# Ledger of designs, part 60: designed miniproteins, single chains, continued (4)

Each design is a single chain, and the fold is of that chain. pLDDT is the mean over its residues in the fold that is shown.

## One batch from the design tools (miniprotein)

Design m14058
Fold by ESMFold2-Fast:
Structure m14058 (fold): chain A 76 residues (1-76)
Amino acid sequence: TIYQVQIYDQNGNLIDQRNMSQSQVNSWISDQNSRATNSTTTTFTDPFTGQQQTVHTYTFDINGQEQQYITYITPI
């Protein structure tokens, strides 16, 4: 399965978009979790298609300021 991965900053700006395999997604999530000060995961189901979208919110301490990034992972 291929996943579309979209990363937004805390202001809602799209900062990166990639297509990833399952193994690449797993590695990405593991890497973010190891570096983040906080992480939350929510799964959303599209009521029209039945497709599951996973949303990861990561918080990082960058120069003493907390920055939040929101990652959307959608199967293609």
Scores: mean pLDDT 81

Design m14059
Fold by ESMFold2-Fast:
Structure m14059 (fold): chain A 82 residues (1-82)
Amino acid sequence: MQEIKFSKVYSAEETEALLREAIEALREAGRPEEEIEALERWLELVPEASDAQRTLAARMARALLLRLRGEDDARIEELFKE
């Protein structure tokens, strides 16, 4: 249940970089709908956080990578960390 699968913690900058790559990949693949849907789902599920930018980036990256590669929680959680 917890994120015990992760031994590596990404900084906010690293999460942002990975998020940007995921967004660009989906955009280049012509999947804007998946990007939009992921963002909307994130907004419903993620509670308010002090570090909104960090939380937003991590959650969005997770959703985007899930769409891009299919369901791969381990890989997505790498971006979610931090």
Scores: mean pLDDT 52

Design m14060
Fold by ESMFold2-Fast:
Structure m14060 (fold): chain A 85 residues (1-85)
Amino acid sequence: MPSPLELFLELTRLLADDAPREVVLEQLDRLEERVATLPSDDPLAQAIRAGLDAARAGLDAGLPHQQVLRAMLDAYWSTLWSQMG
């Protein structure tokens, strides 16, 4: 089965390529479901969740996919770096 990180990278690619909104939303839903099964204290899972929350908010606000991608990656890296010290 693909890892949560592989699924996150695929979502990143779909947003970068301006894939149809329905395809982006379906991938986001699948990844949210997958990440929900991971331990709450996993740093990678926390970073992915932060990115997905930002992506969901951006899509709900009607932002262009490039802006959603930027917000998603900013949330992901900010969360990951905060856990490394």
Scores: mean pLDDT 83

Design m14061
Fold by ESMFold2-Fast:
Structure m14061 (fold): chain A 79 residues (1-79)
Amino acid sequence: ADELLKEAQKVIDELTEAYVQAIQAGLLELAERLREARQELMALVNLAKKYGLTPEMEKQIKETMEEAKKLLEEARRLL
């Protein structure tokens, strides 16, 4: 449970760094996608911290995190 939230926080941090780099590079569409992914994952992590990690929340965090990782890989190719 705690390990998943720590991994999700690491992905949130990586999304934040990629967002800053995308803004600096003038890649506004990429920056918007990174911001949206960061907000979605942060919302899920905050809910899990407040209410506890349910099986449904764990599934949603894992799926959202995997989508974010794919976006980060795309961002790394463009940056």
Scores: mean pLDDT 87

Design m14062
Fold by ESMFold2-Fast:
Structure m14062 (fold): chain A 98 residues (1-98)
Amino acid sequence: MAEKINEESEEPAKEILELLKDKDSETLYQIADMMFLLNLLYYALKKGEDEKLIEDLKENALEYTPEELKETVEKAIEMIEAGESAAKALELLLEKIK
């Protein structure tokens, strides 16, 4: 709804949860963690946050990612760094977990 305050936490989260409403809780929780970190990374890059914070967010996203999805998350991070939206990067992740 808002494109300023809730972008980093609510808009992508709602989209992901709607797509995953019929999935089991474990899948939902894994995606929630990944989504949270990728959304923070997107917002941190938009705000021009310190490089150290950006690197920490990237490392955390990869650490919380199941091994089978790490390559996809790495691509999602690259998309976000290139200026793509977090939602677009998360759609890529959703394709891999289906």
Scores: mean pLDDT 65

Design m14063
Fold by ESMFold2-Fast:
Structure m14063 (fold): chain A 75 residues (1-75)
Amino acid sequence: MEEIRRVLSQLTPEQARAVLNAARGVVLSGLPEQTIRAALRALVRAGVPEDLAREMFELTRRDPEAALKLAVELS
């Protein structure tokens, strides 16, 4: 949880919402690699820094429940 909040604190409010929505969608889809790669490309295209987007999806893979709870809580 703390690592996810740390990543989100480095993003603008709009970028944070986009990342949280993407993480929620990826978790609800069962973490398929194709969905994660598509979400990563979409976030980078929308102006989210690639390193922060990658870190967010790595944290989401390690603890999907914590990522989903934060996405629901902060959306």
Scores: mean pLDDT 80

Design m14064
Fold by ESMFold2-Fast:
Structure m14064 (fold): chain A 60 residues (1-60)
Amino acid sequence: MEELVERMKKVIANARADRAARGIDSTEATERALEGLERAREEKLDDNAAIAQVIDEELA
C-alpha cells in the first residue's frame, strides 16, 4: 500500500509541474488529490484503480 501511495504522490507532483510549465495553476487540484489519497490510505484501499480514480477526479 505505502509504495502505491508514494507512486501516486509522484504522479501528482509531475502533473502539477507539467501544468505549471504550461502556465496552469493546479495547486488547489493537487491539494485535493493529495487529500483524496490520504483518505484512500485511511480506508486501506488495495486497488490501484480506486486510488487513481480519486486522483483523476481532482486533477481533471
Scores: mean pLDDT 67

Design m14065
Fold by ESMFold2-Fast:
Structure m14065 (fold): chain A 80 residues (1-80)
Amino acid sequence: MEEKRLEESRRIAREVGRELLRTVDEPLKKVQELLGLDDNEATALLLRVSQGKSREELSKFLGKEITEEQYEEIKKIIEK
């Protein structure tokens, strides 16, 4: 009985965790898809944009040029 209850609790926790990750990780995923970044790069980029860093500063940080269109999309993702 105890093992069955623990497995049920783990199953529920995994399901809730997946739903929460899908909801809270959505902005990060959109930025990753837009710029082809990994999780760490995307997180650092979002943080820098939230701090008001310029497109040029972000381009230097990533080591690649960010277009004006991409920069506007990133800001919209954060401000939604």
Scores: mean pLDDT 69

Design m14066
Fold by ESMFold2-Fast:
Structure m14066 (fold): chain A 62 residues (1-62)
Amino acid sequence: RHLSGAEINAVMAALGRLSEEELRRLAELAGLSPETVRRIKLGQARPTQEQLARLRDALEAL
């Protein structure tokens, strides 16, 4: 699934508002490590399209 720039920006904004507890739950839903999600949130890692799609779907499921 290919995300638009607007969808990517929405995912990144949502990640920036999560608490540590919410971030852990999101990571579990997305099938990613909490460390990976935190690095993406802090701009320390560039997410792949696959990771962005997983995060988008996980945010919808929260």
Scores: mean pLDDT 81

Design m14067
Fold by ESMFold2-Fast:
Structure m14067 (fold): chain A 95 residues (1-95)
Amino acid sequence: MEKREKVLKELYENSTPESRKLIEEILKIETVEELEEFLSSLPEEKRKPALALALTIALIKGNYELAEYAAKLLGYEEEEIKKLIEEIEAEIEKI
């Protein structure tokens, strides 16, 4: 079994029931267009929490295009995004 799948399972198991439902919806998102459509379906107050979760899931999945898009919408700078990617890759290699 892949290391990334184990990290996603632990994220899901350690989440609240409401967060688990949101994780299930975000796990189906593979493209920037799908993420944009999902965010547009949410009230403004829920968009930032959903973006933060989408960033985390995209980083774990290694979908860096989706992760960069979500991080930029959250106000991360280019160097911060690069550091997040490097930190996630290092942690996944340790598993």
Scores: mean pLDDT 79

Design m14068
Fold by ESMFold2-Fast:
Structure m14068 (fold): chain A 64 residues (1-64)
Amino acid sequence: SKIEEAREAAARKDVATLERLLRDPDPEVRRAAFEADVELGVLELERAVKKLPWEPGELGYEVL
């Protein structure tokens, strides 16, 4: 599954694969890739937030 692909990419530190998965039409896949990027510290949080389409509840904060 693409969620497993995101976890494997994180383990390999494969930034290109994670960035591709962040553009996936499936919000569950995008969330998994985002969580992996945050854990790696490879993709800055502010940069990811600005480039990704937000979905309600996806990142757990909407009070800003």
Scores: mean pLDDT 65

Design m14069
Fold by ESMFold2-Fast:
Structure m14069 (fold): chain A 63 residues (1-63)
Amino acid sequence: SKDQVVKLLQEVLGVSQRVAELIVNEDDLDLETLKLLTPEELQRRLGINKPLAEKILEEVDKL
């Protein structure tokens, strides 16, 4: 589950695997948690813009 989120963050945010792993572990972002978040909540947690947060959650819904 967390490995799928790491890969998704690498693809959407363009970050390295290590940076994506740090984000996932620090914010405890597994697939189940992401499916419960709104785009606004994810934007606040990661400090990203709304379109990126929406894209992450759209891709999570496909998993």
Scores: mean pLDDT 81

Design m14070
Fold by ESMFold2-Fast:
Structure m14070 (fold): chain A 90 residues (1-90)
Amino acid sequence: SRRERLEEELEKLRRELEELKEEFEKAKTLEEYKEIQDRLVELGARAAELVHEAQTDPSVSEELRREAAELSDEVARLLAEVEEKIRKLE
């Protein structure tokens, strides 16, 4: 079902975000931060699409809508931190 697909996508995006958080903690070079930035931009676009689909489907749980929004916010915060690191290294 659409709900099951959205739940699976949320879990997948969460795993990818956790991997990017670990890579960010280990990153030391401008090139490594830029690679993380590119992946976070793509992840952010997918998270935004998930939020939109969850908001437009009345069969989706309020918990899933909340978790999708929280994921999108976390991606945006990490992206801002990565961009700050890039700015300081340029």
Scores: mean pLDDT 86

Design m14071
Fold by ESMFold2-Fast:
Structure m14071 (fold): chain A 107 residues (1-107)
Amino acid sequence: MKSFEELDKELQEAFNNGDKEKATKITKERLPRMEANMRRTAEEARRAREEGDELSAEISEAMLVMTASVSKISSSRNEGESKETSQALLDAVNAAMAAHGLPEVPA
């Protein structure tokens, strides 16, 4: 499985070359790992709050909110597969937040 660094480098190269199709394909390849990371981040946020570690909870919650916000903007500005990929990530982040009792990012 390609490392995050390898996928990030390939994604940056695709953006630099204006290769929108390649950028979308790499983003799709990253999607399952990003979804898994968001579920883990939501669980870590909930656990940190239960343990009284407010700083760790706030950092994890901020990461979820940022990911949801970026995905929402991307979904609104893109069409086709790029929009579908961004929407899938937004749905996954909102589902993870809801499952752990965190407030969803407003629509």
Scores: mean pLDDT 72

Design m14072
Fold by ESMFold2-Fast:
Structure m14072 (fold): chain A 77 residues (1-77)
Amino acid sequence: SIDEIIAKLEAEFEQALAYISTLPVEEARRVLELYIAHLEQAIATIRKRYGDSPVAQKLIAWLEEQKARVQRRLEEL
């Protein structure tokens, strides 16, 4: 199910954020900025191709939540 896929992606994202917390501030900042850009591109691509799909809407909502989390982490540096 899409919920199972999102759960796996969430676990991987948590691991990525934990790893970033071990990096020097300058490197962490660059990586977080790249993640934001990548998430924005992913959202735009999914919306353009599948915007009317309920599955796409759920995935986009999750990606927007992750973008907000990365933005908060970046602001805390």
Scores: mean pLDDT 85

Design m14073
Fold by ESMFold2-Fast:
Structure m14073 (fold): chain A 73 residues (1-73)
Amino acid sequence: DEIEKEVKEMMPSVTDEELEEAKRIAEELIKEGLATDEAILKAIEGLPERLKKVTGYIIFRKLAEEGKMAKRE
């Protein structure tokens, strides 16, 4: 998983539990159809700072890869 490798390079101290939780949250938010930076940031605002950074990165990375970011073009 390329995104998982990128997350671990960005934050080497991330735990497997934090990564799994971030993936679950990211998948749920993507399924809800969130496609703008502001909508994503608002949805993750209540998360602990570390989890927020990891979750946000996974969402933005996946949406960018799929070309589904509304603000991209």
Scores: mean pLDDT 73

Design m14074
Fold by ESMFold2-Fast:
Structure m14074 (fold): chain A 99 residues (1-99)
Amino acid sequence: DVAEELQRVFNLFRKAVYDNDEEAEEKLEEEYGIPREELERVRKNRKDPEKYFEETFRLTMRLLDILEEKYEEEDEEAAEQVRRTKEMLEEVRELRLNS
């Protein structure tokens, strides 16, 4: 279920960034290819709301790209759900920048 995978991925991201969970960092690197340096960059920018949002958005979109590629060859409906999630997040970002 792609919805369960999305929830799991975002939960790992939250744990890695907010809780400094090393196991979550390992899983993101091993299963999704997210380098620890990228997670550290998000954490370092927590004091700057604009940079923190941009770095968080960038990593979130990268995670969604990885999930889209993963499902693209085996489950086109799951890949389409990931694409819709990417579109929704881009709209949210546009709204924040224009507010």
Scores: mean pLDDT 79

Design m14075
Fold by ESMFold2-Fast:
Structure m14075 (fold): chain A 85 residues (1-85)
Amino acid sequence: SHHMADVYETAAQVQILAAEVADWMGDRETAREAYQGALDNAVKAAKLGNKEGAIKVLEQVRETARRLGDNELAERAEKAIEDIK
């Protein structure tokens, strides 16, 4: 499961980068979907033991979701952070 935790954490980080690019291009829908994917992958990484990296990704998702006005995504990220801590 060590390799799977690393795969999910890497996938979450790649999705954060993709979301940032989409947001800078004004593609808010693609950015939101990529941040949702980053959240899901970070949670999977945390469940397999990569808690520190997962929390960092989730904090970034939470901050960006708040900037985008996506209250549901921000709440999901906050809850995931609390569940992992």
Scores: mean pLDDT 84

Design m14076
Fold by ESMFold2-Fast:
Structure m14076 (fold): chain A 93 residues (1-93)
Amino acid sequence: MQLLIEHIEKAAEELRKLLEENSSMIDILAAATTLARGTAALARLLGDEETAEKIEELEREMGKAYEANDKEKLYELAKELLELAEEVLEKAK
């Protein structure tokens, strides 16, 4: 579990940096996908299937926003993912 927590913390830091730098949609999507998959896996290890499913839905919606070239929506969803990741990380402590 510790390696997964460290992976998620690093992925969250990278996504925050990309959002602050107003980075490209593809960079945001790639970083958000990495964070989403790690966080969903950790949520499942903690027995929180509801949160894992919510994260997977966010990943799908981020993909749709990217396909629609909706940068504002992608950024909104990525920020929501960061909040969920912080909640899951706090539960793992």
Scores: mean pLDDT 88

Design m14077
Fold by ESMFold2-Fast:
Structure m14077 (fold): chain A 67 residues (1-67)
Amino acid sequence: DEQQRQQQIDMAKKMAEASQDAAKKLAETGSTELQEALVDAAKAYQAKAKALGLDYKVEYVKVTVKK
């Protein structure tokens, strides 16, 4: 029970961090739409981790939409 909950928290944290890191790298390459999607995914994973009881904050990359 608790081990499964901890695994879900750890997974959500890792996914949030990975998505945010990928978003930062994509900003460097100029793919702003994909970067925004990854930032949104990171926020969703962070929210899930908090719902599971993890008080964890990440810095979110801010993007400007370019067509």
Scores: mean pLDDT 64

Design m14078
Fold by ESMFold2-Fast:
Structure m14078 (fold): chain A 81 residues (1-81)
Amino acid sequence: SPLEEIIKEVEELLEENKDASLQEKAKKLYEFVEELLKRYPPEVVIEALRIVAEKLLKEGRTEEATLVGIAAHEIEERLKE
């Protein structure tokens, strides 16, 4: 499903950048989210990012969970405009 594909791609991005600084992770995540929004509906991207953020939080990866959660929130705010 598109949802499962996006979740996997976001998880792979975070794995590739596991040793990067929080600022570099944020930059890479934001760039990747813009590419996802070109390929998928925003509602599906938001749902996938929220699922990833919840998984990261349960794993104790709180800083990464916060970054992913902020990305989801920013897309949702753009949809209200």
Scores: mean pLDDT 86

Design m14079
Fold by ESMFold2-Fast:
Structure m14079 (fold): chain A 84 residues (1-84)
Amino acid sequence: SEEEINKKAIEELEKLAEKALASGDQSELLHVLEHIRLSLLIHDFSKEELERIKEILERLKEVADEAVRFEIDQLIKTIEKRID
C-alpha cells in the first residue's frame, strides 16, 4: 500500500539522518537532504508524514554548518508549502 511504502521511505530517511547526526559530517548531512528531495519527488506524502520529515530536518539543523542550514531551511519551506 502507499501508506506502507511511505512509512518505509521515512524509516530509511530516519536511519540515514541518525548516521549523519552521529558522524557530524556535513557531506553526510547533504546526502540525507538529497534523499529527502528525491523522496518528496517520488512519494505522495500525507500532511502527517510531511511533518515527520520536517522533524528530521529540524534535528539535522542542530549540527549543520551555515551553508547546510540554509539548504535545510529551503527544504523546510518547500515542505510547509505542501502542507498548506
Scores: mean pLDDT 87

Design m14080
Fold by ESMFold2-Fast:
Structure m14080 (fold): chain A 61 residues (1-61)
Amino acid sequence: SLDDLRSLFDSFRHQEHRRAFLDFLERELGISFSEEERAAIEAIPDPEQAWAAVRALLARH
């Protein structure tokens, strides 16, 4: 669920852990993010803005 996914994201909330979170999502959901998409999310220091970007990315895939 999105609530479970948000809880997992909060475990990786520090900016340096977001690549690992995105790698997890690709593996679990069977989707691929471009390097540009990954870099855009990794560049966002604010966790709420980063989470909104993750949700937008997932809605597009």
Scores: mean pLDDT 79

Design m14081
Fold by ESMFold2-Fast:
Structure m14081 (fold): chain A 61 residues (1-61)
Amino acid sequence: TAPSVDELRDRLLAAVDAGDEDGFLRLVQEAIELINRETDPERRAAIEQAIDEAFQRWQKR
């Protein structure tokens, strides 16, 4: 089963807060793979939003 969008968001934000660049980049790649396989446009948009939020938070560190 695919991970929930909330779990993905939490993991991305936790990696950002920890300053774990390698972990963050791995999670971003995993999220992109999920988007490429996702057929539900609503869920795809939610994953894209989680990635964008994490990148914005990373830039504000």
Scores: mean pLDDT 79

Design m14082
Fold by ESMFold2-Fast:
Order: C-alpha cells, then structure tokens, then sequence
Structure m14082 (fold): chain A 64 residues (1-64)
C-alpha cells in the first residue's frame, strides 16, 4: 500500500501532493501535532491519518 492509496482510502486525497513521497513507516512515527505543524494537516485529518496508520501497522504487509 502506498501513502497516496492510504490517503485516498481515508478521504485525505487533498494531502497527497504533500505526503505521497513520505514513507509510510516514517509517517507512522510522526505525532498528530507534527503532522499539523510540518505537513499542514488540520487536526481531524492528522487524527484520521494516525488512526489509519495504526490499522495498517496491525495488518500483515501484502505479499504482492
């Protein structure tokens, strides 16, 4: 799964240009506050992204 695909899935496609080149693992270590400050996400978007990243991290990576 790419960052762009994750953002589209959770309705944050407006941030694809800012986040699509950021590795998923790097973004999962970023706090909600840093997502808002560094990447310009609003509070709700940062929260949604962090929740989605937790779900992705709990899911086995697809072998394809």
Amino acid sequence: MTMAELLEEIGLEQYKALLEDVPLGVLSTVSEEDLMLVFGLDRESARRLKEALKTVELTEPKPV
Scores: mean pLDDT 72

Design m14083
Fold by ESMFold2-Fast:
Structure m14083 (fold): chain A 83 residues (1-83)
Amino acid sequence: VSQEELDTEVRAALLEIQAAVALNTMKRAKSVDEIEEAVEWLKRVLEEARRLYEQHPSPATRRAVEFAEETLKEAEKLLEKMK
């Protein structure tokens, strides 16, 4: 395993963690503004995950994209419930 492969897998794992943290922030949010901020953060995480997958296609980077997409969908559902 090369350093580049390890760095890519670590970056993919960190993106999954960032998505999970954003979703947990939304579940604890006390205002719509906090939820909207978490949704914008999740959109950025998804964009980074998609770019990483395009540059380094692997099961790990694909998983990061899929997790970020599902997490964003859950976040958007929470936002709709708060409106």
Scores: mean pLDDT 81

Design m14084
Fold by ESMFold2-Fast:
Structure m14084 (fold): chain A 81 residues (1-81)
Amino acid sequence: METAEAINYVAELIQLYKEDPELAKEKAKAMSEEQKKVLERQLENLEISLEIAERHGNEELSKKLREQIEVVKALLEAANS
């Protein structure tokens, strides 16, 4: 099971990407397998949340979720490079 520390680290990387995407990608390359699995699950959960937000017509939330999905995808791509 993923630890709270792995979940918190992934959340911090997502926030860092908004401020410094290059540094966030560099840190993503150093992620453990546990941290990568947390990020993969976060992507899945964000995609589910986006479907729900779009169904309810919440345009503001849908926009934010799409932006977060792109960040998570970029970090996963960097981690697997």
Scores: mean pLDDT 81

Design m14085
Fold by ESMFold2-Fast:
Order: structure tokens, then C-alpha cells, then sequence
Structure m14085 (fold): chain A 76 residues (1-76)
């Protein structure tokens, strides 16, 4: 569907953006990817792969922000 195409392209853009902001910090890159994965899972209504590591407040806040950005992009 068109929404799936838009979502897939936007996820690709978000991943590149988030990693570019933390290029020299592997732990921050990991936290950002976890936040993105959680946001995607919540938007799609599936279970997030969150059971393997303790979440930081920073990762939770990032997931909230990314979820809002995805929802806004899909509204249009």
C-alpha cells in the first residue's frame, strides 16, 4: 500500500538521521536504534523486541519523539 511505502522510506530516513547524530558513539547508536525499533513496533501494533536489555529514560524519550514523527508523516 502507499502508506507502507511511505512508512518504509521514512524509517530508512530516520535510521540514517539517528545514526548520523551519534556516529562516534556505539552505545548511543544502540540506544537510538532501540528507540526507533520500539516506536516502529508501537505504530504497527506489534510487540517490540525490548526484553533483552534495560531501557534508559533517554531511550524511552527518543521512542516517544520518533513515534510522534512517524504518526505525523502518516497523517498528511
Amino acid sequence: SRKEEILNEFIRELEEELLAEAVDDPEEQRNRLLGLSKAIAEVLGVEAPVSVAPETEEARELAREVKKRIEERLRK
Scores: mean pLDDT 69

Design m14086
Fold by ESMFold2-Fast:
Structure m14086 (fold): chain A 58 residues (1-58)
Amino acid sequence: MEAKAQAIADTIGAVHGLDDAQKQAVRDAALEALRLSAEGRPDEAGGTGNTKTPAPPP
């Protein structure tokens, strides 16, 4: 996931000529979005109706 977020930030940065700080922000946002997206899909957990916010793990 980190590699994919980095690739996204790198591509956007190259296309739009982003500064280092902006590029870092894009990478961070992309990583967070990718991680959140992957969370609900590996095994299609339990039921489609589960829309509760996840609690921190023990």
Scores: mean pLDDT 69

Design m14087
Fold by ESMFold2-Fast:
Structure m14087 (fold): chain A 100 residues (1-100)
Amino acid sequence: KEKIEEIIRLLLSTLPEEKQTFEKLKEYLASLISDEEYKEKILNAKNEEELVKILAEMPEPVLKELLEKLNSPRAEEIRKLLFEISVELGVEELRRAVLG
């Protein structure tokens, strides 16, 4: 989805240009949080879609820590996009369960 690409672009913009790779992004994001379970989930994300889903599913205390430590002027925009993704994922899951 287009929103997943936008979130990834915003997150990558928090890194120096020479470190704007998917692997470096995962390492950076994992370093910002204290929750070991979500660190492992982030580091083991296979692609950008899986990473964004992990971030969208984060418990509020973990997400708050991530966004506060991210030190990005666009942290609130990232938060809003992640919320929109979490809503869309919930709606798609419900639709899939009902419609087969």
Scores: mean pLDDT 77

Design m14088
Fold by ESMFold2-Fast:
Structure m14088 (fold): chain A 98 residues (1-98)
Amino acid sequence: NAMKEREKDRKETIKIVSLALRRVGAVLEAEQAIKNGDLETARRYLEELRAIRDEMEKLKEKSSPEQKKVIDNLISQTDADIARLEELIKKAEEERKK
């Protein structure tokens, strides 16, 4: 049982780390796209962040109580980044229409 628990914890940690890295990459790519005025690319990475958030919720359902806390923090960070990027895209679109 201890071996199976360690393997499960390792697999879940790898999934959490993978989602965290994908999140950071998508945020950086979206920010770069906004700076370059490529709002279509920015919206594509915003949708990728939403998909990553959905994967985090699904992973949370199968996770231990301690892993759920880590995933909840990642979901909260992802939600904050989504809101911030949506606002930046909106402001960039408004400035281009003026």
Scores: mean pLDDT 84

Design m14089
Fold by ESMFold2-Fast:
Structure m14089 (fold): chain A 88 residues (1-88)
Amino acid sequence: NPELREEYNELLKNLDNITEEDLKELIRKNMTPEELELAEKLVENLDGHEAIVELGKLMNKKGYSPEEILERIRNVVLLIGKKLEKKK
């Protein structure tokens, strides 16, 4: 979906202006309760690689498109990056 890719690119361009709350809201809007519970656990672990693997497995099992999987995983990885920045 070109509109979803443009939204994602806009988030990347505005990364310095995007807040953790904005990323959490995007994650909540785009994920089921099951996916959200897993994403929250992965964000607490601060492991982007684990987030890619575990969310990818769940979403692939649910029949999500590669683009939908990538968008959701990227939002979680960006949130992890923001939290790691705060730890200095």
Scores: mean pLDDT 74

Design m14090
Fold by ESMFold2-Fast:
Structure m14090 (fold): chain A 65 residues (1-65)
Amino acid sequence: SAEEAARAARAGAAASDDKEGAAASNGMYQLEFGGPEAGRRAFEAALAAPDKEAAAKSGQVGALS
C-alpha cells in the first residue's frame, strides 16, 4: 500500500540521513514501552557511540525535540 511504502521510505531516509534522530526516537520508544532503564540505556548508547543500527531498527524519526 502507499502508506506502507511511505513508512518504509521514511525509515530508509532516517537510517541514511538522520541516524541521531532515529537513535533518539528509539530511546524515547524504549522509555515509554520498555521502561525507564531500557530507555536510559538506549540514550546512553546513542550519546556514547554512533548508532547506525538504532536508526535502521527504530523505523521512526523526529522524536528528538
Scores: mean pLDDT 51

Design m14091
Fold by ESMFold2-Fast:
Structure m14091 (fold): chain A 73 residues (1-73)
Amino acid sequence: PEEEARQLFEKGKEALLASKYKEAAEYFQRAIDLDPNSELTVEALFNLAGAYRALGDEKKAREARKKAADLLK
C-alpha cells in the first residue's frame, strides 16, 4: 500500500505541474486513501488543497488543509 500510495502521489504532482487540477486532486485523494496516517499523506493533503484552490473550490481546499493540520498534532 505504501509504495502504491507513493506512485499515486507522484502522478498527482505530475498532473498538478501540467495544470490538470481535477486529475491531480483525484490522484492525491487515492494516495491518501491507501495510507491515511503517513508523512506522505500530510504532503498529499496540502497538494490536494492547492489543486482545489486552483479549481476555485475554497471550501474543499480549507477542509484538506484542516485535515493536514490535524495529522500534525
Scores: mean pLDDT 82

Design m14092
Fold by ESMFold2-Fast:
Structure m14092 (fold): chain A 94 residues (1-94)
Amino acid sequence: SNEQLIAGLETLRAGLERVLATGSDEEVARATALALQLLRHEASHLPPEVRAVVEPILEATEARLATLTDPRARAQVVLEALDEIIARLRELPP
């Protein structure tokens, strides 16, 4: 359900935010890579209407990440993408 998807994304966001605040650059890089892997996996299994919202945000995020080498800056971009996806999903009809 959209509610369960949103809850999962909020949990992922909170986890990444915590690692960014407390972790090393290596831990931040690993957490960011895992978050992206999970987002790609989830996007591929979403209903077409939900995927149409998530996929453009993910593609724009990956394009931004391709220009960044700093692991903390990359993590911030992924946090921004998670916030945008969550906001857009909340606007979808039930």
Scores: mean pLDDT 86

Design m14093
Fold by ESMFold2-Fast:
Structure m14093 (fold): chain A 60 residues (1-60)
Amino acid sequence: PPGSGTTVRFVFDGDEYRIEVERRDDSQPSPESEIHIETDTGVLTREQQDFLDAWLQRER
């Protein structure tokens, strides 16, 4: 998983895949890695799901 206190945002817009990584403020209590997924259709396609799974495996 991403580092503790890291927010990862996956943005899927058709054929474009974007990953935005933001580190949380140290002042926040019990920071945990958060994953936000945004798609143009509100649902991940199989290709987008495969991309996300592959990325998460590399972060391990």
Scores: mean pLDDT 63

